Designed miniproteins, single chains, continued (5). Designs and how they scored, part 55

Each design is a single chain, and the fold is of that chain. pLDDT is the mean over its residues in the fold that is shown.

## One batch from the design tools (miniprotein)

Design m17896
Fold by ESMFold2-Fast:
Structure m17896 (fold): chain A 61 residues (1-61)
Amino acid sequence: MQSVVQAGQLYLQGDTEKARQLLEQSGEPVALLSLEQHKALLQHDFDKVNELSLESYKLVL
């Protein structure tokens, strides 16, 4: 879970490649939703990125 939080911060900072690597290494269920956030970020859909982040935390918590 902490890896997902840090990846989210990296996405917001524009370090998408490092965030992607961190998420792939985690292997957590939440990481799959975070990969969708990466795709949304590349499409400049920041609203979807925030929505997916909240959904991933609600799902796992």
Scores: mean pLDDT 65

Design m17897
Fold by ESMFold2-Fast:
Structure m17897 (fold): chain A 61 residues (1-61)
Amino acid sequence: NSSIEHYSTALWVLQDDEEKLEAYLQGILAADPDLKAKLDQILDLVPLSLSKKEYLRSFVP
């Protein structure tokens, strides 16, 4: 899935900048109504810490 690959790459690049990560996730939420369903697949592809993954999940209602 091209969208999942794009999102996972962006999260990997932005992982050390929480402000930019928050802005990126808010942008995706506005553009992609299926983000919640995709988020787990995206996070599974990115080698982030468990705490970072839980933090990112907290932005998706």
Scores: mean pLDDT 72

Design m17898
Fold by ESMFold2-Fast:
Structure m17898 (fold): chain A 58 residues (1-58)
Amino acid sequence: ALDEARVQAILDAFDFDGDGTMSARELAWLRQMMDIDRDGTVSEEELLGALTGSFSRP
């Protein structure tokens, strides 16, 4: 599960257009990424690294 700090980092990264409001498609993609938090196929730390690095368009 993602803690508050991780969620905030992801939300900030996903607000790519900087309008402070996520589109339905961006929300769906974010939900999909959070769904990975079941086994560890893709760690939340790796996701944060990619998002804070330079992740563009979901």
Scores: mean pLDDT 54

Design m17899
Fold by ESMFold2-Fast:
Structure m17899 (fold): chain A 80 residues (1-80)
Amino acid sequence: RRTTTSVTSDSSQAFGDQAARYAASGSADQTIRDLQTDLGAKVRRNTTFRGGRRLTDIYASAMDADGHMSTVTIRVTEEL
């Protein structure tokens, strides 16, 4: 019923900002698709259920044109 999203970026501000906008949509599946199609990111997903909540951790990485690795971790918490 309620969705709480947390975003941590340890790299490009632009990459982190875009990932945060996708995460704000409230859909983990849409966030993954947007990261893959718009940012060309390699994405890993892990979903866990605890205490009536669905926890989805999304790990994304992309290489920029200068060869720098950009990473972002998105946690989506959905109350069931």
Scores: mean pLDDT 68

Design m17900
Fold by ESMFold2-Fast:
Structure m17900 (fold): chain A 81 residues (1-81)
Amino acid sequence: DLFEKLLKKAEEIFKSIKKPVTKKDIEDLMDKADNSPSLEEGLTYRIAALLAKAKLDKTPEEEVKEKLEVLRKRLEEYLEK
């Protein structure tokens, strides 16, 4: 599953961020997503930014899962074209 591979990479990126997470960390990840040469790399940084924002905002796990499913569906739609 491609999305699961991207999620794992995003979790590794998130773990590499010095805690506590700051708004600048999220902005840096979003900038990397927007400037990524591939959809897969861009999506990986978007997922990492989502995880970082969830930590900063103390977002409930259920809401994080819902937002991750939105990104998963976006990837699936792109692959189907």
Scores: mean pLDDT 81

Design m17901
Fold by ESMFold2-Fast:
Structure m17901 (fold): chain A 106 residues (1-106)
Amino acid sequence: MEHAKKAEEYAKKKKFEEALKELTKALKQKKKLSQELKDAVKELILTYIEVYDKPEDVKELADLLVLYMTEPDAPMDELDKAILRAIAVMFEKLGKEDLAKKLREL
């Protein structure tokens, strides 16, 4: 929960490098991810590369996602929801309001 909350706060301040680092730490606390969280992380990686053209900033997150894609999906828990809130703020600050809205409705 602490890393997910820090990711959200950094995202609110448009400190995306710090937000991505805290998001990655929050994900590492989980053995399995929900399908919703896997999809949100994938979309975040693609959106960040589209906006900034800095794939190096999301490399650790992408490598981690590939590992989670080999594991079966888990039901959404409170940590998944906290991470999804952080990603929704990142989408909002990246100008992707439609993506942010979809995550907030989960």
Scores: mean pLDDT 84

Design m17902
Fold by ESMFold2-Fast:
Structure m17902 (fold): chain A 80 residues (1-80)
Amino acid sequence: SSAEATARVLAVLDSIAKKHPLDDSVDPADAAAFIRSFIPEDVLAAIDAAGREAVRRYLVERFGLSEARATEIVRLLFSP
């Protein structure tokens, strides 16, 4: 389900936040590629618009990224 896929992505982001700090100095494409390396493509494809918004919010709240940077990372993460 999309909710299950979203929960899995958020769990991966929590793991990354504990080991690897991401901040606004990181290139969004590099950040998106790094996050993708921990998540199966079918899980990313299962996420709906609400799930993508939850991921964007998590990047702002947990990593302290700016709204603009988080939006760009989400766009790149969920686009071919």
Scores: mean pLDDT 80

Design m17903
Fold by ESMFold2-Fast:
Structure m17903 (fold): chain A 55 residues (1-55)
Amino acid sequence: MMEEIKEKAIKLIENSKFIPEEEKKLWINYIKNDPNFNEEKLEQLEEFLKGAGAE
């Protein structure tokens, strides 16, 4: 379950046209290195990306 949540977060970052490539690398590394990445953090990321603009 936790691995699936991390995969969803990484895919959202990879597919975002709003985030610069250098920022994408930082976000992906942060997610991969967080042993406690959970559904709440995924929701926070989704909210952030929605606020960043329409894709």
Scores: mean pLDDT 73

Design m17904
Fold by ESMFold2-Fast:
Structure m17904 (fold): chain A 71 residues (1-71)
Amino acid sequence: SEALEKLEELLKELVKKGKISEKEAEEILRYVRQGKFDEAERLLVRLYLEGKISKEEANELGRLIREAEKE
């Protein structure tokens, strides 16, 4: 999935920048791979509300999760 590959790359960059943990990135990817898209989005909202990611980063991650759902 092109959307899943882009999601993985963006999550990897957020870990590299120290914004989120490796575990948080892995949890989002696990939910998406399991078809648990609403759970993945709830985790993104939590990261945004905790101030870990920007609104723009949260919106792009959410877009990629929903594109992966359509594939």
Scores: mean pLDDT 87

Design m17905
Fold by ESMFold2-Fast:
Structure m17905 (fold): chain A 62 residues (1-62)
Amino acid sequence: SPYQLPDDKDVDPFSGEVVPKEELEKRVREHEENKEPYVDLRTGLNAEELLELWKKTGKPIV
């Protein structure tokens, strides 16, 4: 089925993207090692970037 995930792919919980399992393992490892900041899935921006946009526009961005 075109809507089923292949066995060699999985959903990246940090981005919501469908990625190969090997790539997911690398991303999980990098995330754990680097303690990367939260990324907003709706805008693709981290908290600092969202705050900068709010400051520039004077309004929250979703």
Scores: mean pLDDT 58

Design m17906
Fold by ESMFold2-Fast:
Structure m17906 (fold): chain A 117 residues (1-117)
Amino acid sequence: MEAIHKEIAEEAKRVFSDLVKEKQLPLELSLILAKELYENGFMSEEAYELFLEAVKYLKENNKEHLAGLVLSAVILLEQYSKKYGLPLEELAPGFLEGLSEVDPEVAEALRRALEKL
């Protein structure tokens, strides 16, 4: 688990260091894309619920501009869950460690959402 934790932290940091430089989807398009991914079987119910809970946190904290990055984070976290055969909650600590080095606000939104699962 510690080796997987470090691998996920470094991968999340690498991916998000590049992604944060790109123009992100606004909240409305992020919500539409997440729903389409869920309805077409590309996103699990757990990942979709995690995204919706994170969006609720973003709205309550006037951080809706981060919705696209949060969606990307949820998609990547679910891909690691599938790769390692471990639940999102078990991979989250390593993932959030790497993500927080790039965007601590996106990491906080996901951390708060995971606490409500």
Scores: mean pLDDT 86

Design m17907
Fold by ESMFold2-Fast:
Structure m17907 (fold): chain A 68 residues (1-68)
Amino acid sequence: SEERRRKIADLAVALMILFGLSPREANAVYEALLERDVETPEQAAELIKELTGIDYETALRLAERVFG
């Protein structure tokens, strides 16, 4: 849905602003979140940790603000 795509895009942008991810890195996270049908903050946090090395608890707090 458009709403889900927007939330995932907002999360990718937040990763750029807060953690200094490049546009390429942020786009890789965006594509992965869309492809794996991520719907929960926990799923998003696991993927962010896997792809970027950001701590799970930190990624979870960010994902909860977007998906919660």
Scores: mean pLDDT 84

Design m17908
Fold by ESMFold2-Fast:
Order: structure tokens, then C-alpha cells, then sequence
Structure m17908 (fold): chain A 133 residues (1-133)
């Protein structure tokens, strides 16, 4: 069975209107280009939701990104994947108090089509983001 270890950094307390970059490290026995990398948010009192996912397409040598329907029009979110470093970043610009929550790096076999976490096979420990007005 594949062994995957995920860690996140870049949490902390941020001012409203600033930007945060969350960095996820993937340590895996599977080539990172065979994994969909997923960013999950859990707000206080809410279920965890998939925000963004990224996969490297070996046939086109391009990255494929997908945002959850609830954030698909949110130009504040940018996701990236660095194959050489085995890292993914989630950048949130123009932060609002509603961006506060725990953010998890995850992996899946394919790009999630919905906000459901049911397709995610591995999770990191999570990192807290707090946005203050």
C-alpha cells in the first residue's frame, strides 16, 4: 500500500485585506504527478469542504486546477503545485474574517468534482488561519 505523509505551514493570525500563503509538503511513495492534491477548509461549526485541487497532466505537461462550486468565481484563491519540491501552495488574497478556519492538505486519486471530502484518501494534520478585522 502507498505511504503518504502530508504537512502544512503558513497558518497564524492575519489582518483583513492582507494575503496568506499556505504551503503543503507531500512525502509519498507514489509519484506526486499520479496524485490529485487537494486543499480543504473547515470553518468553526461547519463540515470540512474541498476548496481547490490540482493535478499534473502528464499527457499535456500542464497543471489542471479545480475550485469548489462555492468558490469557483472567487478570484482571491490561487493553487499551485511544484513537482520538484513536492509542495502545493494555496494563496488567499484580500482576506476576510470568514476565511478563518483550519486548512488541510489532502490527496485523492482523481480531481474532486464537489466540495465533499469523501474522495480524499489522506489528510495532513491541518493548520489554523485566523483573520482579524
Amino acid sequence: MAKITLTESGGGTYAAGSSATLTGQVTSSIDISDLAIVWVRQRPGEAPVVLASILYNKETNKYVTRFAPSVADDSRLVVSLDLEKSTSTLTLSNLTVSDSGTYYLGTAATLPSSESVDSITHFGPGVQLTVVA
Scores: mean pLDDT 83

Design m17909
Fold by ESMFold2-Fast:
Structure m17909 (fold): chain A 69 residues (1-69)
Amino acid sequence: DLKRALETVERGRLEGVTPSPEEVELLLKHEETLKEIEKEIKERVKAEARSVEEIEEIFLEIIRERKEK
């Protein structure tokens, strides 16, 4: 379940919550998708000339977009 993996990442970054063992396993299962998100962050930073301080905001935008899909 990709949506649960993205929710786990979002909670970790926004709330500093340590994921459970089951959530860690879910993150590892979706590792390739998380790598794609990292690449998309770099592309959006370059394309939109956004600052390094906006990396977190871009990351959360991508997570929200992928959760809706």
Scores: mean pLDDT 70

Design m17910
Fold by ESMFold2-Fast:
Structure m17910 (fold): chain A 111 residues (1-111)
Amino acid sequence: TFEARVRELARRMVEEGHEITDEELAALAEPSLALFQREAAVEKTDEDVTEATLRLGADFRVEVTHLSGKEVTEAAKRAIAGLLLVGEALALDRDPAFVGRELGVRVTAAL
């Protein structure tokens, strides 16, 4: 499930020493596109988002880099939420561009 994927990412990130709480991840497990669009629109800082680089492997393993400090953590949360929404959109045969448009930011992910 979507929630299970979020919890898997949480476990990996915590093991790598990143600060993301279970409460924050629970919020990401049930994302509202409108909510994420508002949060992304407020900041609209491409460089902050770009610093949170995600890599999605063939086995759906996510590697996260540069998760330090509060600003980087916030950018990482948005990038993770965007990546999960793209994955969900693809599973539902939706256009991935739709997710980026709703978030109002770029999601940096390497496959």
Scores: mean pLDDT 43

Design m17911
Fold by ESMFold2-Fast:
Structure m17911 (fold): chain A 94 residues (1-94)
Amino acid sequence: KQEEIQKLAAEIGRTAAELALEAGLVTEEQLEEAAEKYKHLAMEEGFPEDAAKEVAAGDYAVRKIAEAGDEALAEELRKRTEEAYQQLLKLLAE
């Protein structure tokens, strides 16, 4: 279950990062910088480094999407992440 949670969180992060790159809101360099700078937060919770980097980059991307104020882009993020997010919620429920 913990491994599945980590995999889903990383998948959501990757999806957000890809969408932000497609929308021109971030560069690959900015995502890599965010991943390296903030990976320690997820690693402290037991995430392996690769997954922690994807989560950190994804969090940065989500913030940039929110700052853009584009409703269509926010909806596209929800649409692309919905399945993984619903599965994550089921795993977090007791």
Scores: mean pLDDT 81

Design m17912
Fold by ESMFold2-Fast:
Structure m17912 (fold): chain A 55 residues (1-55)
Amino acid sequence: SRDDYVAAISELTGMPRSIAAAALDAAGGDVARALAMLGVSESQIPELVARIEAA
């Protein structure tokens, strides 16, 4: 669910849930795009996406 993705993004990036939620919403629910918007490097995104989808 959206809330599960927000919690996982917050936990893995260290960003507050409100910031993680705003990034995910701005990305249209695209986790990879949300991570890029939060400043995660492109080389780290596939691994973090896999971890977030497993949460």
Scores: mean pLDDT 83

Design m17913
Fold by ESMFold2-Fast:
Structure m17913 (fold): chain A 99 residues (1-99)
Amino acid sequence: SELAEKVKEILERYKDLLEEDSDIILPPNHPLVLALRNGNREEVLTFVNKALSAPDYSPEAKGLLLVLKTAKKLIEEGDEQTINSLKKLGILELVEKLE
C-alpha cells in the first residue's frame, strides 16, 4: 500500500521523536484525527504527503507523528472505529508498534 509505505518512511525518519516521553495527544475530534478515524484514505494521504515533502522536523511532520501517537492511544483504549479504520487503511500494525 502506498499509504503504508509512506507512513513507514515517516516513522523510520522520526524514530527519535517517537521515543520522546510525551503524554501529549490530540483530541479525538481534531480534524486530522477524524480523517484517520473515518478511514478517509485521500485526506490521510494528503497530510502524509505534506509531512514527507516538508523540511525535516517541520510542524507538518511533528503534527503527523502526534496524530499517529493519538491513534495508538485510541486503539489501546479499545476504540473500535479507529481500529477498523486503521485496518482498512493498512497501517494498524505500524501504529501498534509505536513505542
Scores: mean pLDDT 81

Design m17914
Fold by ESMFold2-Fast:
Structure m17914 (fold): chain A 81 residues (1-81)
Amino acid sequence: SAEEELEALERRAKAAVHALLELVAQGAPRSQLEAQLATLRDTLAAIEAAMRRAGVPEEELARTRARNARTLDQARAWVAS
């Protein structure tokens, strides 16, 4: 179902954030941090695409897009640290 797909994607996004923080803590190479950041970005984009396919109202999609932008900004800050 659309709800199951969104739940799975949200779990993947949380896992991607956790993985990125682990890599930062380990002092991983920039290339590996950038690859993990790309994985997070792609997962967040997949959430938006799934919401569009499910016919979610534009207002709700806009809120998710704003939340995703904040998540990516925070992730970029961790990589820049």
Scores: mean pLDDT 88

Design m17915
Fold by ESMFold2-Fast:
Structure m17915 (fold): chain A 92 residues (1-92)
Amino acid sequence: SAVEEGLRLLTELLNLAAAGKDVAAYIRGLSEEQRENLADAARHLAEQLSKYNTPRSQKLAELYRGLADAIEARDPEKAAELIKEINDLILG
C-alpha cells in the first residue's frame, strides 16, 4: 500500500539522519509518487500518535504533521530538519 511504502521510506530517512547523512539530498531525489507516499505515512503516524495523551506523543504528532506539510510544500531542507527533530525526540 501507499502507506506501507511511505513507512519504509520514512524508516530509511530516520536511519540516514541517525547516521549523519544528507537527508535533504535524499528527499530531493524522491519521485512524485514516493513523496506522496511519504507524506501519507507521516500523516498516518501523526493521526495514530494524536490518540495518545502524553506530551511526547503529542509533540511527535506535531512533528510528523510538519513533515507531511514540508514534503507537500517541496521543502526538503525543512523536511530534513523535522526528521532530525523526530530522531532526537525518539532516541533522547
Scores: mean pLDDT 88

Design m17916
Fold by ESMFold2-Fast:
Order: C-alpha cells, then structure tokens, then sequence
Structure m17916 (fold): chain A 56 residues (1-56)
C-alpha cells in the first residue's frame, strides 16, 4: 500500500545516506509506479532499484 511504499523508500534512502530531497524524489517515483506493483516483494525490489539508480 502507499504507506508501506513511503516507509520502505524512506528507510532505504536513510540506509544509503541520501539527502531529504533525493528521498522525496524516490518516494514520488515509487508512488507514480505503485499501480504496477502487485505484492510486497515486488515493492521492496522496486524501491531498491530506484535507490540504486539514484546512487549511480
């Protein structure tokens, strides 16, 4: 759900030491694509992918 997506994005961003603006961007990108995520495992993988893309 949306609240779980936001929580996962914030936790991942904090773990990787991202600034607040970048964390907000990750949250926004996850929310925009949430309809394509079917389960919590896919959500976690998607959030991890967005964080890694931002760090690259």
Amino acid sequence: NLNSARALARLAGQDYGLDQATIQRVIQEVEANLGQVQDQAQLAAFVAGVVKAVLA
Scores: mean pLDDT 73

Design m17917
Fold by ESMFold2-Fast:
Structure m17917 (fold): chain A 107 residues (1-107)
Amino acid sequence: MEEEKQKVIESLKTAIDRLRAEVDEIRAEYEKYKKYLTPEQKAEFDKALDEINSAIDEMERLLQEAEKAKTPEEIKKIVERFQEVYDKALEALSKAREILNKIKEKL
């Protein structure tokens, strides 16, 4: 149990760290290209970032719940919920990237 739980926790931490690194990359690209964005595109990008940040906060909460979980069944439910939140974060990240890529292709 404990060895399996530790591997799950490490995987969840790795997923959060990877997503945070991708958000940092997108933010850096946004600062470089924001002067070429319309107000509408800026609003869509901000909304996508807010969705990603909310998902990261939920993933951090689920990680804390996983660390406190005592049964395999509890861990499974947390992992399933984590995957749902992670998938939504990836959709929002994809939307943010699409906005920036459309601007980059015109330059």
Scores: mean pLDDT 87

Design m17918
Fold by ESMFold2-Fast:
Structure m17918 (fold): chain A 64 residues (1-64)
Amino acid sequence: SHMAERYLAGAVIYGAQGNSAKAAELAKKAKEAGATREELLNVARTMQQSGNEEAAKAAEELAK
């Protein structure tokens, strides 16, 4: 959904800034708004690539 896309984008932005708590919150909201497992895994991978392992792990756990 459009809202899921906005939450996923926000999660990546805050994750890249090192705000792991906000990134995890937005990833959870994305899941609630209909984000797919693949979209959450893609966000997790992007956060890991940016060096935020904490936010990456949170998104990965939401994708299970």
Scores: mean pLDDT 85

Design m17919
Fold by ESMFold2-Fast:
Structure m17919 (fold): chain A 98 residues (1-98)
Amino acid sequence: DPLVEAVREARRRLWGFDLEVTPEQARYALELLKKALELESKGAPDEEIWRVYRELADVLGVPVLNEEDAREVFRIFLDALKEIDPELYEKLLQEAKK
């Protein structure tokens, strides 16, 4: 499952540990990733964007100390998705801009 592999790869990059990920967790992480991209594309308030970044970090089980850490989690997951499933990545970007 490419989405599960993308979440696992993001976790490996963030804290160097591979942890089991359920398909449900992976799907929810993708929904949060899409929501963050949509909010960014629409110029939503920083507080709304940061809230989604923090929720994404929580779903991935990554502790964050501040907003910058949460944004890094988002960025690393997005990069992992682009490498593992470029078709899903491109579809996600198209849907987020709509």
Scores: mean pLDDT 80

Design m17920
Fold by ESMFold2-Fast:
Structure m17920 (fold): chain A 96 residues (1-96)
Amino acid sequence: MVEQPFVDFSGLSDAERVELARGLLALLQGLLAWLEANKDKFAPELYAEMVALLQELIALAQEMIADPARAQALARRMVALAERLADLLLEHHAAA
């Protein structure tokens, strides 16, 4: 069975969905800041793609906070973007 990187939001209250989305937003913003501080350690194309993916993930997390009823649909899109980001990070680690 494939493990999902994000929690299933369907069983959660709107308040719990917002709390998790805020936590995820803080984590994503921290990762973006870390990437920006360490941009010289990455190939320019890899850095640009990781930043673009993180910016889209941040936007989706903000949408989940604004409308927690859409959290499950937004989470599916976020999973796809997070998997792509993870693949890029793993490729960078293997190349280093």
Scores: mean pLDDT 77

Design m17921
Fold by ESMFold2-Fast:
Structure m17921 (fold): chain A 69 residues (1-69)
Amino acid sequence: SGLDYASQAAEAVLQGDADGALRYAEQGLRAAQDDPTAVQYLQQAIEALRQGDLDSALQHLSQAIRALQ
């Protein structure tokens, strides 16, 4: 589910695994297409991850997780 992928992305960020986090966030984005709020936060998380901003990525992933609950 989108929630499972977003949660795995957040865990990867906490472990310093930016590549794993990006992969999980992209899978979460595909799974969450029916939730426009989650899509927006996942897109922001992916952009932050691409720029190496792990703090912003974690914030956006947390918002996506909240939207998917």
Scores: mean pLDDT 88

Design m17922
Fold by ESMFold2-Fast:
Structure m17922 (fold): chain A 76 residues (1-76)
Amino acid sequence: MYTITLTLPDGSTATFEVKNADEAYDAVLDVLREAGASDEDIGIVELVYAVLKAVGASDEEIIKALTELANKILSK
């Protein structure tokens, strides 16, 4: 089990417990869409997820990469 923490544009935090990278991907996309992230930024998240899955990255590596990317997008 993994814990994801995202800092929203208003300074609040959203925390999720996920079992795998697929659950993390869904949670990250939902938060980004609700926060009004651009189609371009959503597309970058989708691309990073697809590439990491294709190269056989671990759930831990994918979750870390998606969390870091989402927090960068949310901090704009």
Scores: mean pLDDT 85

Design m17923
Fold by ESMFold2-Fast:
Structure m17923 (fold): chain A 67 residues (1-67)
Amino acid sequence: ALETLAEYLAKVSGKPFEEVKEKLEEILRGQEEALELGAKVFGIPLEEVRKQLEESLEITKKKAEEL
């Protein structure tokens, strides 16, 4: 799942894929805690927040393929 986002960001930023992937892994470890807090604040189950994130990544992938 992370590979698609890392490939897209590598293309947009012009940075190496490996560097982008490492940075994304660091961000996602912090984001997992933020996602739980967001789910509680909005009153949405964590599963739904995660599903919305997955759908956003798929939309981003389709837009990247369209270019």
Scores: mean pLDDT 67

Design m17924
Fold by ESMFold2-Fast:
Structure m17924 (fold): chain A 92 residues (1-92)
Amino acid sequence: HMTPLEEVARLLQEAIRAAANGDYEKAREIVRKMLELAKQHPDARRALLSAMRALPGGDEAVKAFEEGNLDKAAEILTRALYEAAKRHPELR
């Protein structure tokens, strides 16, 4: 059993690994689940937004999320994770 904050942190790590393995659809699914949890839990939201801002393009994903466009936020964030994995093969 995990708190929403712990679950979001775990899901973020799973999304990074899925992206590093080239599992784009799985990464997007995990990212979407993270965003839904963050929407419902303010503590999880704060932690996720902080983590997103650390990624290239993350600020754009944060803006989409704050605008209520979860589909756009998920697409931008998943792409950022995928591009990061592509530039850092050691993450695979």
Scores: mean pLDDT 78

Design m17925
Fold by ESMFold2-Fast:
Structure m17925 (fold): chain A 72 residues (1-72)
Amino acid sequence: SKADAFLEAYQAKLKELLAANKDASPAEQIEAELEALKRLIAEYFPDAPALPADASFTEVLQRVAELLKEAR
């Protein structure tokens, strides 16, 4: 399903970021993860309403939960 494809892509991207940003600060790692997650949402759910530019990590995760529920 689209939901499963998204989750697999996110897990793969998270592993990539952890390897690439091993020497980054915790704040920089969180920022990179948030940016990657927003990009994946745009890629897999292009017709979804745009997230606010200042969306928090919690707000982004809430959007993901809603989109995954609709995609199944």
Scores: mean pLDDT 77

Design m17926
Fold by ESMFold2-Fast:
Structure m17926 (fold): chain A 63 residues (1-63)
Amino acid sequence: SARDFVAALLAAGHSPVAIVAALVERFGLAPSDEEQEALARALARGDRDTQVAVAVAFIERHR
């Protein structure tokens, strides 16, 4: 699932920018550069539950 994929990337210690790139590639997303930067900032600042929630919401928005 999208949630499981996000959790695995976070558990592996990937950087926020690397997580955003992995989500775009894995799910075939077409976000703007501004949307990608906004997600990377949210991932850098959030706790684990927040990181999972914002990444999953990003995937669902761009499907």
Scores: mean pLDDT 85

Design m17927
Fold by ESMFold2-Fast:
Structure m17927 (fold): chain A 90 residues (1-90)
Amino acid sequence: MSMEELIEKVSELVGEVEEYILKHGTEEQQQKVKEAALKIKEAVELYLEGKPESEVRKLLLEGLDLLLEAITNEELKKKIEELKKEIEAA
């Protein structure tokens, strides 16, 4: 899987979690999701600038960790954990 594909998958998952937390989450959970979205935005900017994949991967993983802290939904948690493994394996 390419780094671009990983970034797209993470961005889509952040959007899905944001929608879920907006409907069912607390203000604290919404704040953590916003922090995750900012990490993913930073990862995208680094990727477009041609920065090392290791730096992009680090920010993607940090963003996913923030999402894991924000949610208690087991289906979304599983999706985040699976995507985190894909990034770590790349």
Scores: mean pLDDT 81

Design m17928
Fold by ESMFold2-Fast:
Structure m17928 (fold): chain A 85 residues (1-85)
Amino acid sequence: MTHTFSAGAQGPDGDWAWIQLEIYDDGTVEIVDSGHSDNPGIREILERMVEKVKERAPEIKDVDDLNKLASELTEELRRAIEELA
């Protein structure tokens, strides 16, 4: 069974970023899609979040771990986008 989670945030100036994560039956965690507004600063924020997912992927054992990571990424994206505004 594949479980899908999304992490995303939108700033007060209209900038946004999101990332979609899946965990597969074999325990593999993948970034299946992502998007960001046309601001180069938002792109850099998203790239940092992608790197964080790759670093944390070996720690993800179940859907609860993935949900926790998605929540952490959502908060970090929101703060970073707000600071950029």
Scores: mean pLDDT 76

Design m17929
Fold by ESMFold2-Fast:
Structure m17929 (fold): chain A 87 residues (1-87)
Amino acid sequence: MSREELIEKLEEVRREVEELLEKETDPAARRGLQRLADGIDAIIRALKEGRPLEEVAAGAAVARTMADRLHSRHPELPRIEIPEIPA
């Protein structure tokens, strides 16, 4: 997968999180979604700035942990899938 394809996939995931934020009324779930959105934005920025894929992969692993934890705490929210970064 190219860096450009990774950016496109992450921007799709970012849009999904944004749509969930627009519909979410629970303050704790909203905070979790916002943190996840911020994490995804940081990964997209790192990719656009040409940061090493190893660094990007570490950020994606953190975002995946945040997404899994969000779904575990708020089962009503769908599990957000963070794409795997080939490093």
Scores: mean pLDDT 84

Design m17930
Fold by ESMFold2-Fast:
Parts: C-alpha cells; structure tokens; sequence
Structure m17930 (fold): chain A 86 residues (1-86)
C-alpha cells in the first residue's frame, strides 16, 4: 500500500538522521523548510530523543501493517507509544 511504502521511506530517512526525515516530510507535505532551519532543529537534543521514539513507533507500525493490522489497531499502537513518551 502507499501508506506502508511512505512509512518505510520515513523510517529509512529517520535512521539516516533527523534532518533527512524533515526534508522528506517537507517534500511530501509540499512545505519546504530552509536547510539552515532543518539543521538547527535536527541538532536539538530534545528532537533527537523524540526521533528515537519515532523510529521505534515506525518500526512497529510497519511490522503491524505488513501483518495485516487494521487502521484501528494502528491508531491504538500510536496512542500507546504517545503515552509512553509523555
């Protein structure tokens, strides 16, 4: 599915670094950030910590979708991970 492919692309970009994930997000959303702003955001320690949790969430979401998980199951996974991060 297009959603699975997009999530895999986001995970690959995020594993390369936060800056690459932000650039991909800007392209997909058609909302470009200046490279200088992207690099400043990517170098923030708080952003790096969020990125670690996001990588774990994306891995689980991709695995669940490949196993045939429903949208409701995916939403429950996201909510659970958000609570663990908060």
Amino acid sequence: SEILELLEEYLEALEKGVAEALRLQGRVAERSRPDEEIEKIANDPAVQKVAEHTRELLREAIEALRAGASLEELEALIERRAEEFA
Scores: mean pLDDT 74

